Designed miniproteins, single chains, continued (3). Designs and how they scored, part 65

Each design is a single chain, and the fold is of that chain. pLDDT is the mean over its residues in the fold that is shown.

## One batch from the design tools (miniprotein)

Design m10381
Fold by ESMFold2-Fast:
Structure m10381 (fold): chain A 60 residues (1-60)
Amino acid sequence: MLSEEEKDELGKYFKKLVEEYKLTDDQAQEVSEKVLDALNEKPLSVEEAKKLIEEEVKKI
């Protein structure tokens, strides 16, 4: 499970990508839900979680 510091880092990274790719609130929520679901199913590192966020954002 990710630490609070690691979760904060991922949250900032996610917000950066949402702004960069100009995602709508609905699109950002969809990506967030998919990432959180994956994090709950598998223990991911910060780097693996960042990669997943990038992949899901690019699919939009």
Scores: mean pLDDT 78

Design m10382
Fold by ESMFold2-Fast:
Structure m10382 (fold): chain A 86 residues (1-86)
Amino acid sequence: MSSYERLLKELLERTEKVVKEVEKLVKEKKYEEAKKLIEEELKKVEELEELLRELRNMSPESEEVFKKVKEKLEEAKKKVEEAEKK
């Protein structure tokens, strides 16, 4: 695999772990910690996307991966906000 393909795979795996950790924090009613975890991960994802664009290593496949990752993190954030209200 190219080095960036490995990076994308690691990004997807890390995102799944973050989402699961957020779900655990929500069950424990640690909403502030869950929100911070999502915000930190979103920032890291955006910084990585920007870096890959600067390196001109963004393919259509990598753009779909970043879109999917950001959608999963935004969905997790909405679930935290909905749980906090109840």
Scores: mean pLDDT 80

Design m10383
Fold by ESMFold2-Fast:
Structure m10383 (fold): chain A 72 residues (1-72)
Amino acid sequence: GPNPESGIKAAEEYEKKGDLRMAAYFYDEAGLSYESLGKYDLAAEAYRKAGEIYEKLGDYDSAKKAYEKAEK
């Protein structure tokens, strides 16, 4: 199954490279994976990271959706 820690590592690497779209994608994927494992606090952190990056991109609709997932 998907490994959320690998998703976080991929997101951090893309963020370091300045590929913010891919970074946000992998933070969202990691959030879903943590959620599937019942790790809700880690899922919320991953979704918040995705939201922060979507805000940097000016993608406020995607940011809102990510923050809504974090608030569950």
Scores: mean pLDDT 85

Design m10384
Fold by ESMFold2-Fast:
Structure m10384 (fold): chain A 69 residues (1-69)
Amino acid sequence: DELELRILELLAERPLTAREIARRLGVSQSTVSRHLRRLIERGLVAEVPGSGLYALTPAGLALLERRRA
């Protein structure tokens, strides 16, 4: 999914909120939240408790490295 790959690329730079991801990608926050839920289910992204931030997991980084290698 191209949008999910773009989310992983943004999170590889630093943890971001769903609102920040939505602004950077030019999509709605609800669209980003749906894709973030799928990425969390896949273990590629994790919520940072109490912050509203989302962070790339080691598995998410490995997926990006494989696709860009």
Scores: mean pLDDT 83

Design m10385
Fold by ESMFold2-Fast:
Structure m10385 (fold): chain A 86 residues (1-86)
Amino acid sequence: MVSAEEAQALAEAIARGAAARAREAAKTRPLSAEELEAIAREVAALAGAKPVAVEVREVAPGVYELTVTVEVGGVRATATIEVRLE
């Protein structure tokens, strides 16, 4: 059974993975908030987690707050990370 701590660690890993993938993609083309959301959903699926909610908010030009809520083994966890797409 997945623990709340394991689910939280996975949510944080998914958020970091999405941010890293978005930064790499941003090197070749501008990324929208919708594309960042799509990347986060793909990273969650690859990690074996169900993306329950993904929220992206621009907090400054090229700086986004990404909040990912995932479900794994019936446990939900939420992680928030700042993503800088310069």
Scores: mean pLDDT 82

Design m10386
Fold by ESMFold2-Fast:
Structure m10386 (fold): chain A 52 residues (1-52)
Amino acid sequence: SEEGYKAGLEAAKEALAQGGDANQAIGAGAGAAARVGGDEDDGIKAGKEAAG
């Protein structure tokens, strides 16, 4: 979902800004997508995009 992707991207960028690694960014993205009722796969995709 677009909502899940947006939430995931925001959370992933925040994790990276706090000194997190790529795995932490991906985890943060997935968790944020799930919290807004989105698809976790969209959050994982957003986290990978932010980290890579």
Scores: mean pLDDT 81

Design m10387
Fold by ESMFold2-Fast:
Parts: C-alpha cells; structure tokens; sequence
Structure m10387 (fold): chain A 62 residues (1-62)
C-alpha cells in the first residue's frame, strides 16, 4: 500500500508536468488534452494507472 501510494503520487506529478509538454510537442487541442488528463488521473486514483494510460492513448489515436 505504501509503495502503491508512492507510485500514484509520482505518476500524478509526472502527468501534471509532462502533459503540457506532450500537448505542445504533438499539437493536441485543449479538449483532447483535458480528456487525456482526466483518463490518466482517474486511473491513478483508482489504482489502475495502466488502464488510465491505455484509455488516454485511445483518445489520442482518435
């Protein structure tokens, strides 16, 4: 549980720091960026960051 919480905190920080850079690099629109953030954040909160990231990738590939 402690390790999982540490991972979740790190993943959340990575998302908040990395998402703006990814948006700029890939030219993602604001609406899509928000959907990606929401999907990953929800996954982190539910302890399923892998599923959240997979959903974010699906959103990006649309």
Amino acid sequence: SEKLKEIQEHQRKELEEGLPELVERLGIDDETAEKIREAVLKGIEEGDVEGGVAKAVDILEE
Scores: mean pLDDT 78

Design m10388
Fold by ESMFold2-Fast:
Structure m10388 (fold): chain A 70 residues (1-70)
Amino acid sequence: MEEEIKKLIEEAIKAAEEGDAEKVREMARRLQEAGGSESLVQAILALAEAVEKGDELLKRVGIHELRKLA
């Protein structure tokens, strides 16, 4: 379970770095299905929002915070 969650976080980070907000949202959905915490799911959805808006600073901050959990 934790290994799957960590893998989904890493995939979300990669998708965010590639500018793929839809894939970041998909990873949040899969994380919720895998039993990830509500706060973690919300953090990944916030990262998807930053990517979609082109907010490079919020995207970098979000990636850095998620890397601490992966």
Scores: mean pLDDT 81

Design m10389
Fold by ESMFold2-Fast:
Structure m10389 (fold): chain A 75 residues (1-75)
Amino acid sequence: SDEHWVETLEKLLEEIEQVEELIKETNDEEFKEKVKKALEATLEQLEQVPDTPETTPLKEELREKLERLLELIEK
């Protein structure tokens, strides 16, 4: 179901934007560590999503955002 994967990836993109704002606002190292683990798990799950013309661009955008967010957590 390509539509299911597209909707899932679009929802994840929205959630990642919210997480980016939270991580920029917080000084809580424990929260940052939890977010890091969640982002790493999400990247692993992303590799299980089928590559189609509809999903591939969303997967690429999400992967880039997740990798950038992992770098931000180190600050």
Scores: mean pLDDT 80

Design m10390
Fold by ESMFold2-Fast:
Structure m10390 (fold): chain A 66 residues (1-66)
Amino acid sequence: MEGLERDQEERREENIRRAEELAEEAARSEDESKAAALLTAAGLLAMSTGDAEVAMEIINRGLEEI
């Protein structure tokens, strides 16, 4: 039997990790346009987890660094 809860948690953690990594890359970017694109991608990935609070935290953290 497939461990649906485990699979969902692993997917969520992977998407959060990718979103965080994109937000960090945005924060390190010297190009405002590139930073905005990376932050947008990070926000979309975070929202795909279904957790709006996590998505907003990642977006806000990226915006503070831009």
Scores: mean pLDDT 71

Design m10391
Fold by ESMFold2-Fast:
Structure m10391 (fold): chain A 63 residues (1-63)
Amino acid sequence: MSEEEALEEARKRIEELKKEFGLSDEEVDYALEFGRKLIESGHSPETAVEKAVLVAKLLGLSK
């Protein structure tokens, strides 16, 4: 799987979770950026999305 494919799957997942968790657009952007780093580190898209969304929500976007 290419990073591009993994990032696209992660983005689709984040959009679904945005509706469920009520993420702001900025929180979505943060989750995508953090998720990218996790995918580069060898995490699956699903795991990367879960961790990135939780971190974004907990930090309220590490302002």
Scores: mean pLDDT 73

Design m10393
Fold by ESMFold2-Fast:
Structure m10393 (fold): chain A 74 residues (1-74)
Amino acid sequence: SAADAAIAAAAEAAALAVEAAKKEGAKAVAEAVGYTLRAMGEAIDAANAGAAEEDAAAAMEAAGGPGFHFKPGL
């Protein structure tokens, strides 16, 4: 019960700190959410690019490939 009381007190202190940060950081939180949504959009774009990669790989094979970031000194 002493450990449970300490955990509850720590959780309450953390909640108060989060609320204090939210009062100052509502704008910062909104901005962070915006960056997260942008990152998710980039991940979706990357997934769509990966879906097209099979066709792109065949076209690159046929063209000899422009080379990725991979530089074998051919």
Scores: mean pLDDT 62

Design m10394
Fold by ESMFold2-Fast:
Parts: C-alpha cells; sequence; structure tokens
Structure m10394 (fold): chain A 58 residues (1-58)
C-alpha cells in the first residue's frame, strides 16, 4: 500500500544520505518527504544541493 511505498522510499533516502556522508564526511545531509516527493538536501562547501525523487503511490 501507499504507506509501505513511503516507508521504502524513506529507507532508500536514508541509505542514500548515509552513503553520501560516508563518502563526504564534511557534508551535511538531510532527507524529507514532501507529499509524494522525497527531497534530499546536501550542504557541500557552503553550497546547498537539492535532489527531488518522485514516489509512486500504492
Amino acid sequence: GREANLRAAQATGTAFVDALRATNPDTSASAELEGDVLVGRFLVDGEVIERRIPLADG
């Protein structure tokens, strides 16, 4: 169902953020769910990089 898809997407986002932090320890990173889009934000050398991942609803 939709909740299972959202949980899977959040888990994927968390894994992505963790992998990014492991590769770039000085990077501040976060992942938030905005409606049906998972939004990742990364702070690298004072620059904010935003990635939006559209989610399929169940």
Scores: mean pLDDT 66

Design m10395
Fold by ESMFold2-Fast:
Structure m10395 (fold): chain A 64 residues (1-64)
Amino acid sequence: MPTGIAKALRDFPAVLPNALAIKKGDILEILKIVNDNWVEAKSLSTGETGLVGAAYLEIIVPPT
């Protein structure tokens, strides 16, 4: 699959202008892994995209 799937392990506040706010239990599409600390993701509930801390996510399906 060109994109991955992740589940939010905890709430993540959008503290940066390009960050995505998520809640614990949200399901996200992984658009790309930016680095070891940051993932670009899309919320499946809101359709919004942005950066999320990798430590806040359980990667269910990695991007290919």
Scores: mean pLDDT 78

Design m10396
Fold by ESMFold2-Fast:
Structure m10396 (fold): chain A 58 residues (1-58)
Amino acid sequence: MTQEEAARKGRGAAEAGRALRVPEAERLGQEAYDIAMAGGPPEEAVRLADEAGRLLGG
């Protein structure tokens, strides 16, 4: 997954977490987005975004 895809995934998870009132998912998604936007490793951003997604869908 690219840096850009990781950022989009993190942002989506943060927005969904906020809308669904799942603060853990919002925080994980926001952290994933911040890592991707700061030029950090996309694999870490994806892992956090995936964890946020699991909280939202599981």
Scores: mean pLDDT 80

Design m10397
Fold by ESMFold2-Fast:
Structure m10397 (fold): chain A 57 residues (1-57)
Amino acid sequence: MSAEEALELLEKDPREAVERLQRAGLAGGATAAHDLAKHGVRGEEALRILEKGLAAD
């Protein structure tokens, strides 16, 4: 899953985004998505955070 795909999912359904990342074994991406959803972070900032999380996977 790309950071862009993860961001699109996060904006539509934060719960589904986290679940899909966890199911894919992308722990860094899942942690980033969960934190972004909890704090309501959006747009370019969210994309950068997701990119860093996924890069750690």
Scores: mean pLDDT 78

Design m10398
Fold by ESMFold2-Fast:
Structure m10398 (fold): chain A 64 residues (1-64)
Amino acid sequence: MEVHFGKLSPRELRVLALLRQGLSQREIGERLGISPATVSRILRRIMEKLGLSSREELRAALGA
């Protein structure tokens, strides 16, 4: 299954890669030097761009 992530920014792709690894919002924030609230905003934008409504759907799309 090919998922086109071409509309995601490099920052959004990094957050997505860390989420796929099973990291929490807090752990992603620590890894990238940003707040958990900023991670939450980035995840929301990713979901909106991909047409997903929940983090569970996003994790499922990543095979996690």
Scores: mean pLDDT 75

Design m10399
Fold by ESMFold2-Fast:
Structure m10399 (fold): chain A 65 residues (1-65)
Amino acid sequence: DEEIKKLLEKAQGYRKLAESYEKQAKKLEDKGLSSDKALADKYRALSQQYKNKAKELEEKVKKLK
């Protein structure tokens, strides 16, 4: 229960980070500068990475049922 709670809290944290990076990437893409495109690509990669980490933790919680 305590372990499951910690995993879910961590997963939620990763989802919030992913959302933040995705929003930052979108703002940079909307600016249209070449340097901003490189940063946007990096932030999109970070967003996807955190989404994957959150999903892994959620799947781990399901296995602990």
Scores: mean pLDDT 81

Design m10400
Fold by ESMFold2-Fast:
Structure m10400 (fold): chain A 92 residues (1-92)
Amino acid sequence: MLTEALEALKNKDYEKAIEYAKKALEEFGEDNVTALTLLGLAYFGLKDYEKAIEYYEKVLKLYPNNETARKNLGEAYEKLGDYEKAKEILEK
């Protein structure tokens, strides 16, 4: 399921990536960082930046020093036009 989610994301099939990543959370647990990251990336691809932020924040809550999640969270806030919040996140 994680491999299938990653392949769907690579092919820009974001709805399919969400389906497989959600199945991975059911199988491997709700704290699976790879599945949470793939969900964030897939929602970002769909331009659902609020949902992308939700999943990236979950990753950072579990792993506060995750640079990839921090960068992605900052980019999602930039896409929402919240440049001050994006700057705060990216400066950490």
Scores: mean pLDDT 83

Design m10402
Fold by ESMFold2-Fast:
Structure m10402 (fold): chain A 80 residues (1-80)
Amino acid sequence: SMAEKEKKLKEALEEALRAAQRYAEVMSDPSASQQEREEALRELIEAVEKALKTAREVGAPESVLNSLEEDLKAFEEELK
């Protein structure tokens, strides 16, 4: 159903937002280890990948798909 698709996308986006907040928090902590920073970034990448997959499955607008793809590429580049 449309409501089920909207709920699934909302949940995936909320998960990505929580991961982004955690990443920002870890990156702002001068006591955070390199391992903790890399772990938070990997978790963010995984959450964005899941959000992108869900957005594709529910037929989200091209603008949403492009935004998530650009974010994913940017975060993957930070991991290198």
Scores: mean pLDDT 85

Design m10403
Fold by ESMFold2-Fast:
Structure m10403 (fold): chain A 70 residues (1-70)
Amino acid sequence: MAEKLKEEIAEFEKEYPKEEVQRIIDTLRRMLAATRAATGRPEPSEEQLLEYEVKALRSWKEVDEIAAAK
């Protein structure tokens, strides 16, 4: 599963500037760190972190496409 998630991230890096993809991932990681600090939740597993990263990139692309259509 983790391998497939890494492949999806690599596909985003082909379609978008790596700096932009990295900015989105960094923002997500900061938000997750803040949430953990506030809630006392343990750190996510590598697979869970990759799932969050893929979801964030997909959501960003979807919102960006909707905004571009207006």
Scores: mean pLDDT 74

Design m10404
Fold by ESMFold2-Fast:
Structure m10404 (fold): chain A 78 residues (1-78)
Amino acid sequence: SIEEVKEKLKKLEKEGKELIEKALKEKPSEEIKELAEELEKAIKEAKETLENKAGAQEILEAMKKLEETFEKFKEFVK
């Protein structure tokens, strides 16, 4: 449901921002900065698709990209 998508986005935004802050503080590098910017962009795009009442397909694609970008960042800072 759309409510489940909204809750998932809120969780990914919170966890993503916390992970970015921690990674940049503990292990700052150009690669981490670039991946952090990519994750922040994915969060912004997903939020914009929901706020603009985009079609279900666009919302799902933005959420998939956010999940993939989050996982990539999480694995890199591991």
Scores: mean pLDDT 83

Design m10405
Fold by ESMFold2-Fast:
Structure m10405 (fold): chain A 82 residues (1-82)
Amino acid sequence: ALAEGLEALRKKKYEEAVRYFQEALAENPDDARAWLLLGEALYNLGKHEEALEYYEKALKLAEEKDEVELVERARENIEKVK
């Protein structure tokens, strides 16, 4: 699901990417990267408020796990929405 979502995101198939990332999160709800990628797909669909919620979720989880690159990416994405 995560790899399929990344492929869909790369191909700009954002609605398909959302579906795959939701499937990935159903299996692993603590996956900060999957929350971040779900937010990025939603942002590209114009769902900026929903994207912001998921970026903030990704940031919290990434900070808890000391995932520095995900923390930076989530912060950058939050700034772009505001």
Scores: mean pLDDT 85

Design m10406
Fold by ESMFold2-Fast:
Structure m10406 (fold): chain A 62 residues (1-62)
Amino acid sequence: SIDELLAEADTDGDGYLSGLEAIEIAKRLGIDPRALIDKLFEKTGDVSRVSQSTLKEILESL
């Protein structure tokens, strides 16, 4: 599930994922990493870090 992938990618346990971790999840789900990054920047203004809940919303919108 997306929730399980998000939890596993959060290696720091801080509830946030790096942009690189977000890209790896997108690739695993068959989502275009460019579309993910564009949506991430549009929604948060920061491609370096994203919360698990925000990333889930972005992945579900793509």
Scores: mean pLDDT 78

Design m10407
Fold by ESMFold2-Fast:
Structure m10407 (fold): chain A 59 residues (1-59)
Amino acid sequence: VDSAALHEALVEAARLIRELLAEGASPEEATKRALDRLSERFPPEVVAAVRELLEKELA
């Protein structure tokens, strides 16, 4: 995957997850919603890589 796109997607995912958690979402809900929003802006390979990294961080 493109490393610049992956970095941008990770930063955006972290921001979205933090905002959703602050709004009372569970970590699972926040992660799902963040990935759904990323899929509108980033290619599926980047979204899949972000999902893998978030699974590692949240475990």
Scores: mean pLDDT 78

Design m10408
Fold by ESMFold2-Fast:
Structure m10408 (fold): chain A 87 residues (1-87)
Amino acid sequence: MSEAELLAGVAAVELAVGNLLYTKGEYEEAAELYERAIRHAEEAGDLELLARALRNLAKVYEKLGELEKARELEERARRLEEEARRR
């Protein structure tokens, strides 16, 4: 297992825990996990995981009323998903 594979694994776990917190309405805690997942996914070069984390963070900002930040994150996630899809 490479360092990139380990970082992607850590990011996936952080994303999963963030999702659990989001479903419980713990939006600020979920945001912290999603931000950690974003950093680790970026280091891993995992575009699909990065896009998922960005999209989930955007949903948190929507719940917190930060609609402009949410739109910017959704747009970034969409571009990354398109890039990952092309392969």
Scores: mean pLDDT 86

Design m10409
Fold by ESMFold2-Fast:
Structure m10409 (fold): chain A 57 residues (1-57)
Amino acid sequence: SREEEIARLKRDAEAYKRFLEQLGLPEQGDAFKAEVDRLIAEGKIDEARRLLEEHGF
C-alpha cells in the first residue's frame, strides 16, 4: 500500500542518515532525511523513492 511504501521510505532515509552520522557527516545525514521527509509531505513519493535509489536503497 501507499502507507507501507511511505513507512519504508522513512525507515530507509533514517538508515542512510545514521550511516552518514557514522562516517562523521551528521549534517549531511540531517539534510538528506529532511529532503526525503519534505518530498513525502508534498506527496512526491516517486521523487522520494528515486532519491533513495540513487543512494543504494
Scores: mean pLDDT 87

Design m10410
Fold by ESMFold2-Fast:
Structure m10410 (fold): chain A 71 residues (1-71)
Amino acid sequence: SALEESEARGAAAKAAIQKAMAKLAAQGKTGTGASVEETEDGTVKVTNVYAYDAEGNAHALGSPGAEAKIA
């Protein structure tokens, strides 16, 4: 169903973001937000990770090359 497909996409996005955050943590960086993109082959890719400074400005930490397949 459409609801099950949405849940599967959400799980894939969460997995991809978790992998991205883990890669950044290995570099001594902490992200607080991420952008994702769904590809036509049913994969969710992290396109960017962001951190906020003490002034509230968003700083791009880059794309750590994390992705997850939609079930």
Scores: mean pLDDT 79

Design m10411
Fold by ESMFold2-Fast:
Structure m10411 (fold): chain A 57 residues (1-57)
Amino acid sequence: GNTEKALEYAGKAGQLAAEGRLEEAKKYLDIAREYAKGDSLAEAAVGAAERDLEEHS
């Protein structure tokens, strides 16, 4: 994984969600999850963002 890219893509997903682009936000969260693999802090951050998106979807 890559922690920096995981957080970058998670942040971009958050921006897309704020713009109402929920389907694209989910795609960017999926990318963030792949980059977060093997880093528990990055995995936790991406997981929290994913749960937040699901609650608002």
Scores: mean pLDDT 78

Design m10412
Fold by ESMFold2-Fast:
Structure m10412 (fold): chain A 70 residues (1-70)
Amino acid sequence: MLSKEELEREIREALVAMTAGIYKAAGASPEAVDRAYEEALRRLRENPDMSVQELVDFLEAEIKRREAEE
């Protein structure tokens, strides 16, 4: 069984993945969303104490930034 900390990390990763899926379903660029999702996961690996809200905010900002560059 996973530790409580590992379980919380997996829950955060799952919520970020769900948020990314919602943006794709809403018509956001799939490429922008996929790249933002990859960067959010990298950030979580470097900062494992990041909250779900911080991760979601980062993901949303990164999607918007990448769409503005496309």
Scores: mean pLDDT 78

Design m10413
Fold by ESMFold2-Fast:
Structure m10413 (fold): chain A 70 residues (1-70)
Amino acid sequence: AAVAESLLDAAYKLMEQGKYEDALFVARTALALFEELGDEEGVRRAYQVIADVYEKMGETEKAEEYRKKA
């Protein structure tokens, strides 16, 4: 799904820029789209991105929660 994949790419770009809240918003939007599509691999990738963003924010416990969902 091109749109959901593009959103994950955008989330990584925002994370590189230190825009972690924007990265989370975009990654969660991608997660919702992958869930609607039944794309289990996309759902796992979206959880990994969310976990990576929380890790960059220093939210280690939250990062671990999302990493376990991936």
Scores: mean pLDDT 83

Design m10414
Fold by ESMFold2-Fast:
Structure m10414 (fold): chain A 74 residues (1-74)
Amino acid sequence: SELELLLKGLREMAEKAGKLGGPEIQKMADETVKKAEDVAKRYLDQGDINKGLEEANKIGSEGLKKVLEKLQQQ
């Protein structure tokens, strides 16, 4: 599904960021993925697949932006 592909992509980007930035960056990236997964599940449980995808993508994108900003500070 589109949601599974989105969450897989977020997890893969989180792993790459962690390998590049070390354990603190890995933790931030993992927390971003977890928040995206949790919000997606919440909307899916309500039957709103499109809103789940939208909100998961928003949380993932905003969280990864913060991870990249932290990487640039190192």
Scores: mean pLDDT 81

Design m10415
Fold by ESMFold2-Fast:
Structure m10415 (fold): chain A 60 residues (1-60)
Amino acid sequence: SIEELKAIAKKYYELIERYNKEILDAIKAGDSEKVKELEKELKKELEKLEKEGNKIEEEM
């Protein structure tokens, strides 16, 4: 449904904002390992949302 797609879009936006803040904090702290870990986690979470959104579109 359109409402389910809107929910995915909201999750995407919130996810990007959250990880951007955490990555910037890690950069300021000089923690390169944490930056890499956060980037990997963000990529994995974005891939999950993309698959979820694609399934909703297939059902519409």
Scores: mean pLDDT 81

Design m10416
Fold by ESMFold2-Fast:
Structure m10416 (fold): chain A 65 residues (1-65)
Amino acid sequence: AAAQNAAARQHLADTKARYDKLKEESPELLEKEKPQLIADFQGAASRGDADVAAEANKLIAEVEK
């Protein structure tokens, strides 16, 4: 079933859009949101296929810097 992968891909896309917006518009809010962003990316990575997991893990590494 592609349903879990589709949901994980959507979760990844939504979380990335939130991260990109915070990165550009609100650096102070980004610092506060980092734990939630990491948790959301980890959730997408665990439920998605290898491509979703790879992209989510790259974004987690970026957020954790």
Scores: mean pLDDT 81

Design m10418
Fold by ESMFold2-Fast:
Structure m10418 (fold): chain A 76 residues (1-76)
Amino acid sequence: SSEVEEVARWASTRTEEGIERLIEALKHPDEEVRVYAALLLGLLGDPRAVEALREALKDPSPKVRTAADTALRAIA
């Protein structure tokens, strides 16, 4: 979707704004966007994402929780 494409674009910039937008995407209404944001934050390894990813472990979607757990393990 276009939202997933935007999330990928934010990750590619690697700027503070890009990281902040990815963190915001963890609360997006679309489950796929939240999963993708969590995985991209893990891939980037930016410690600024750690607190937001810990909150994502409480997400109602099991897929989002799994993605957040994977991301946190990658950052550590």
Scores: mean pLDDT 80

Design m10419
Fold by ESMFold2-Fast:
Structure m10419 (fold): chain A 80 residues (1-80)
Amino acid sequence: LEAEIEAAARELTAAMREAGASEEQIAAAVAAVEEAARYKAQAEEALKAGDEEKAKELYKKAQEAIAKAAAIYEAAKAAA
């Protein structure tokens, strides 16, 4: 999971740099991807504990964090 998050962050960083994003925009997008990964891990732990409602809420938060990263990337492309 951690290595997969690092790989995703690395790919996003490369794509954003090619789009002309600032280091601040790249850092914000990477932070959002890392936040999504943390929510996903917490959702998986909640599911293991039998808390399906909490798992659903955490998966939704993970999706929202991914959408935030995508919005930052789109803004960077528009500004470049």
Scores: mean pLDDT 79

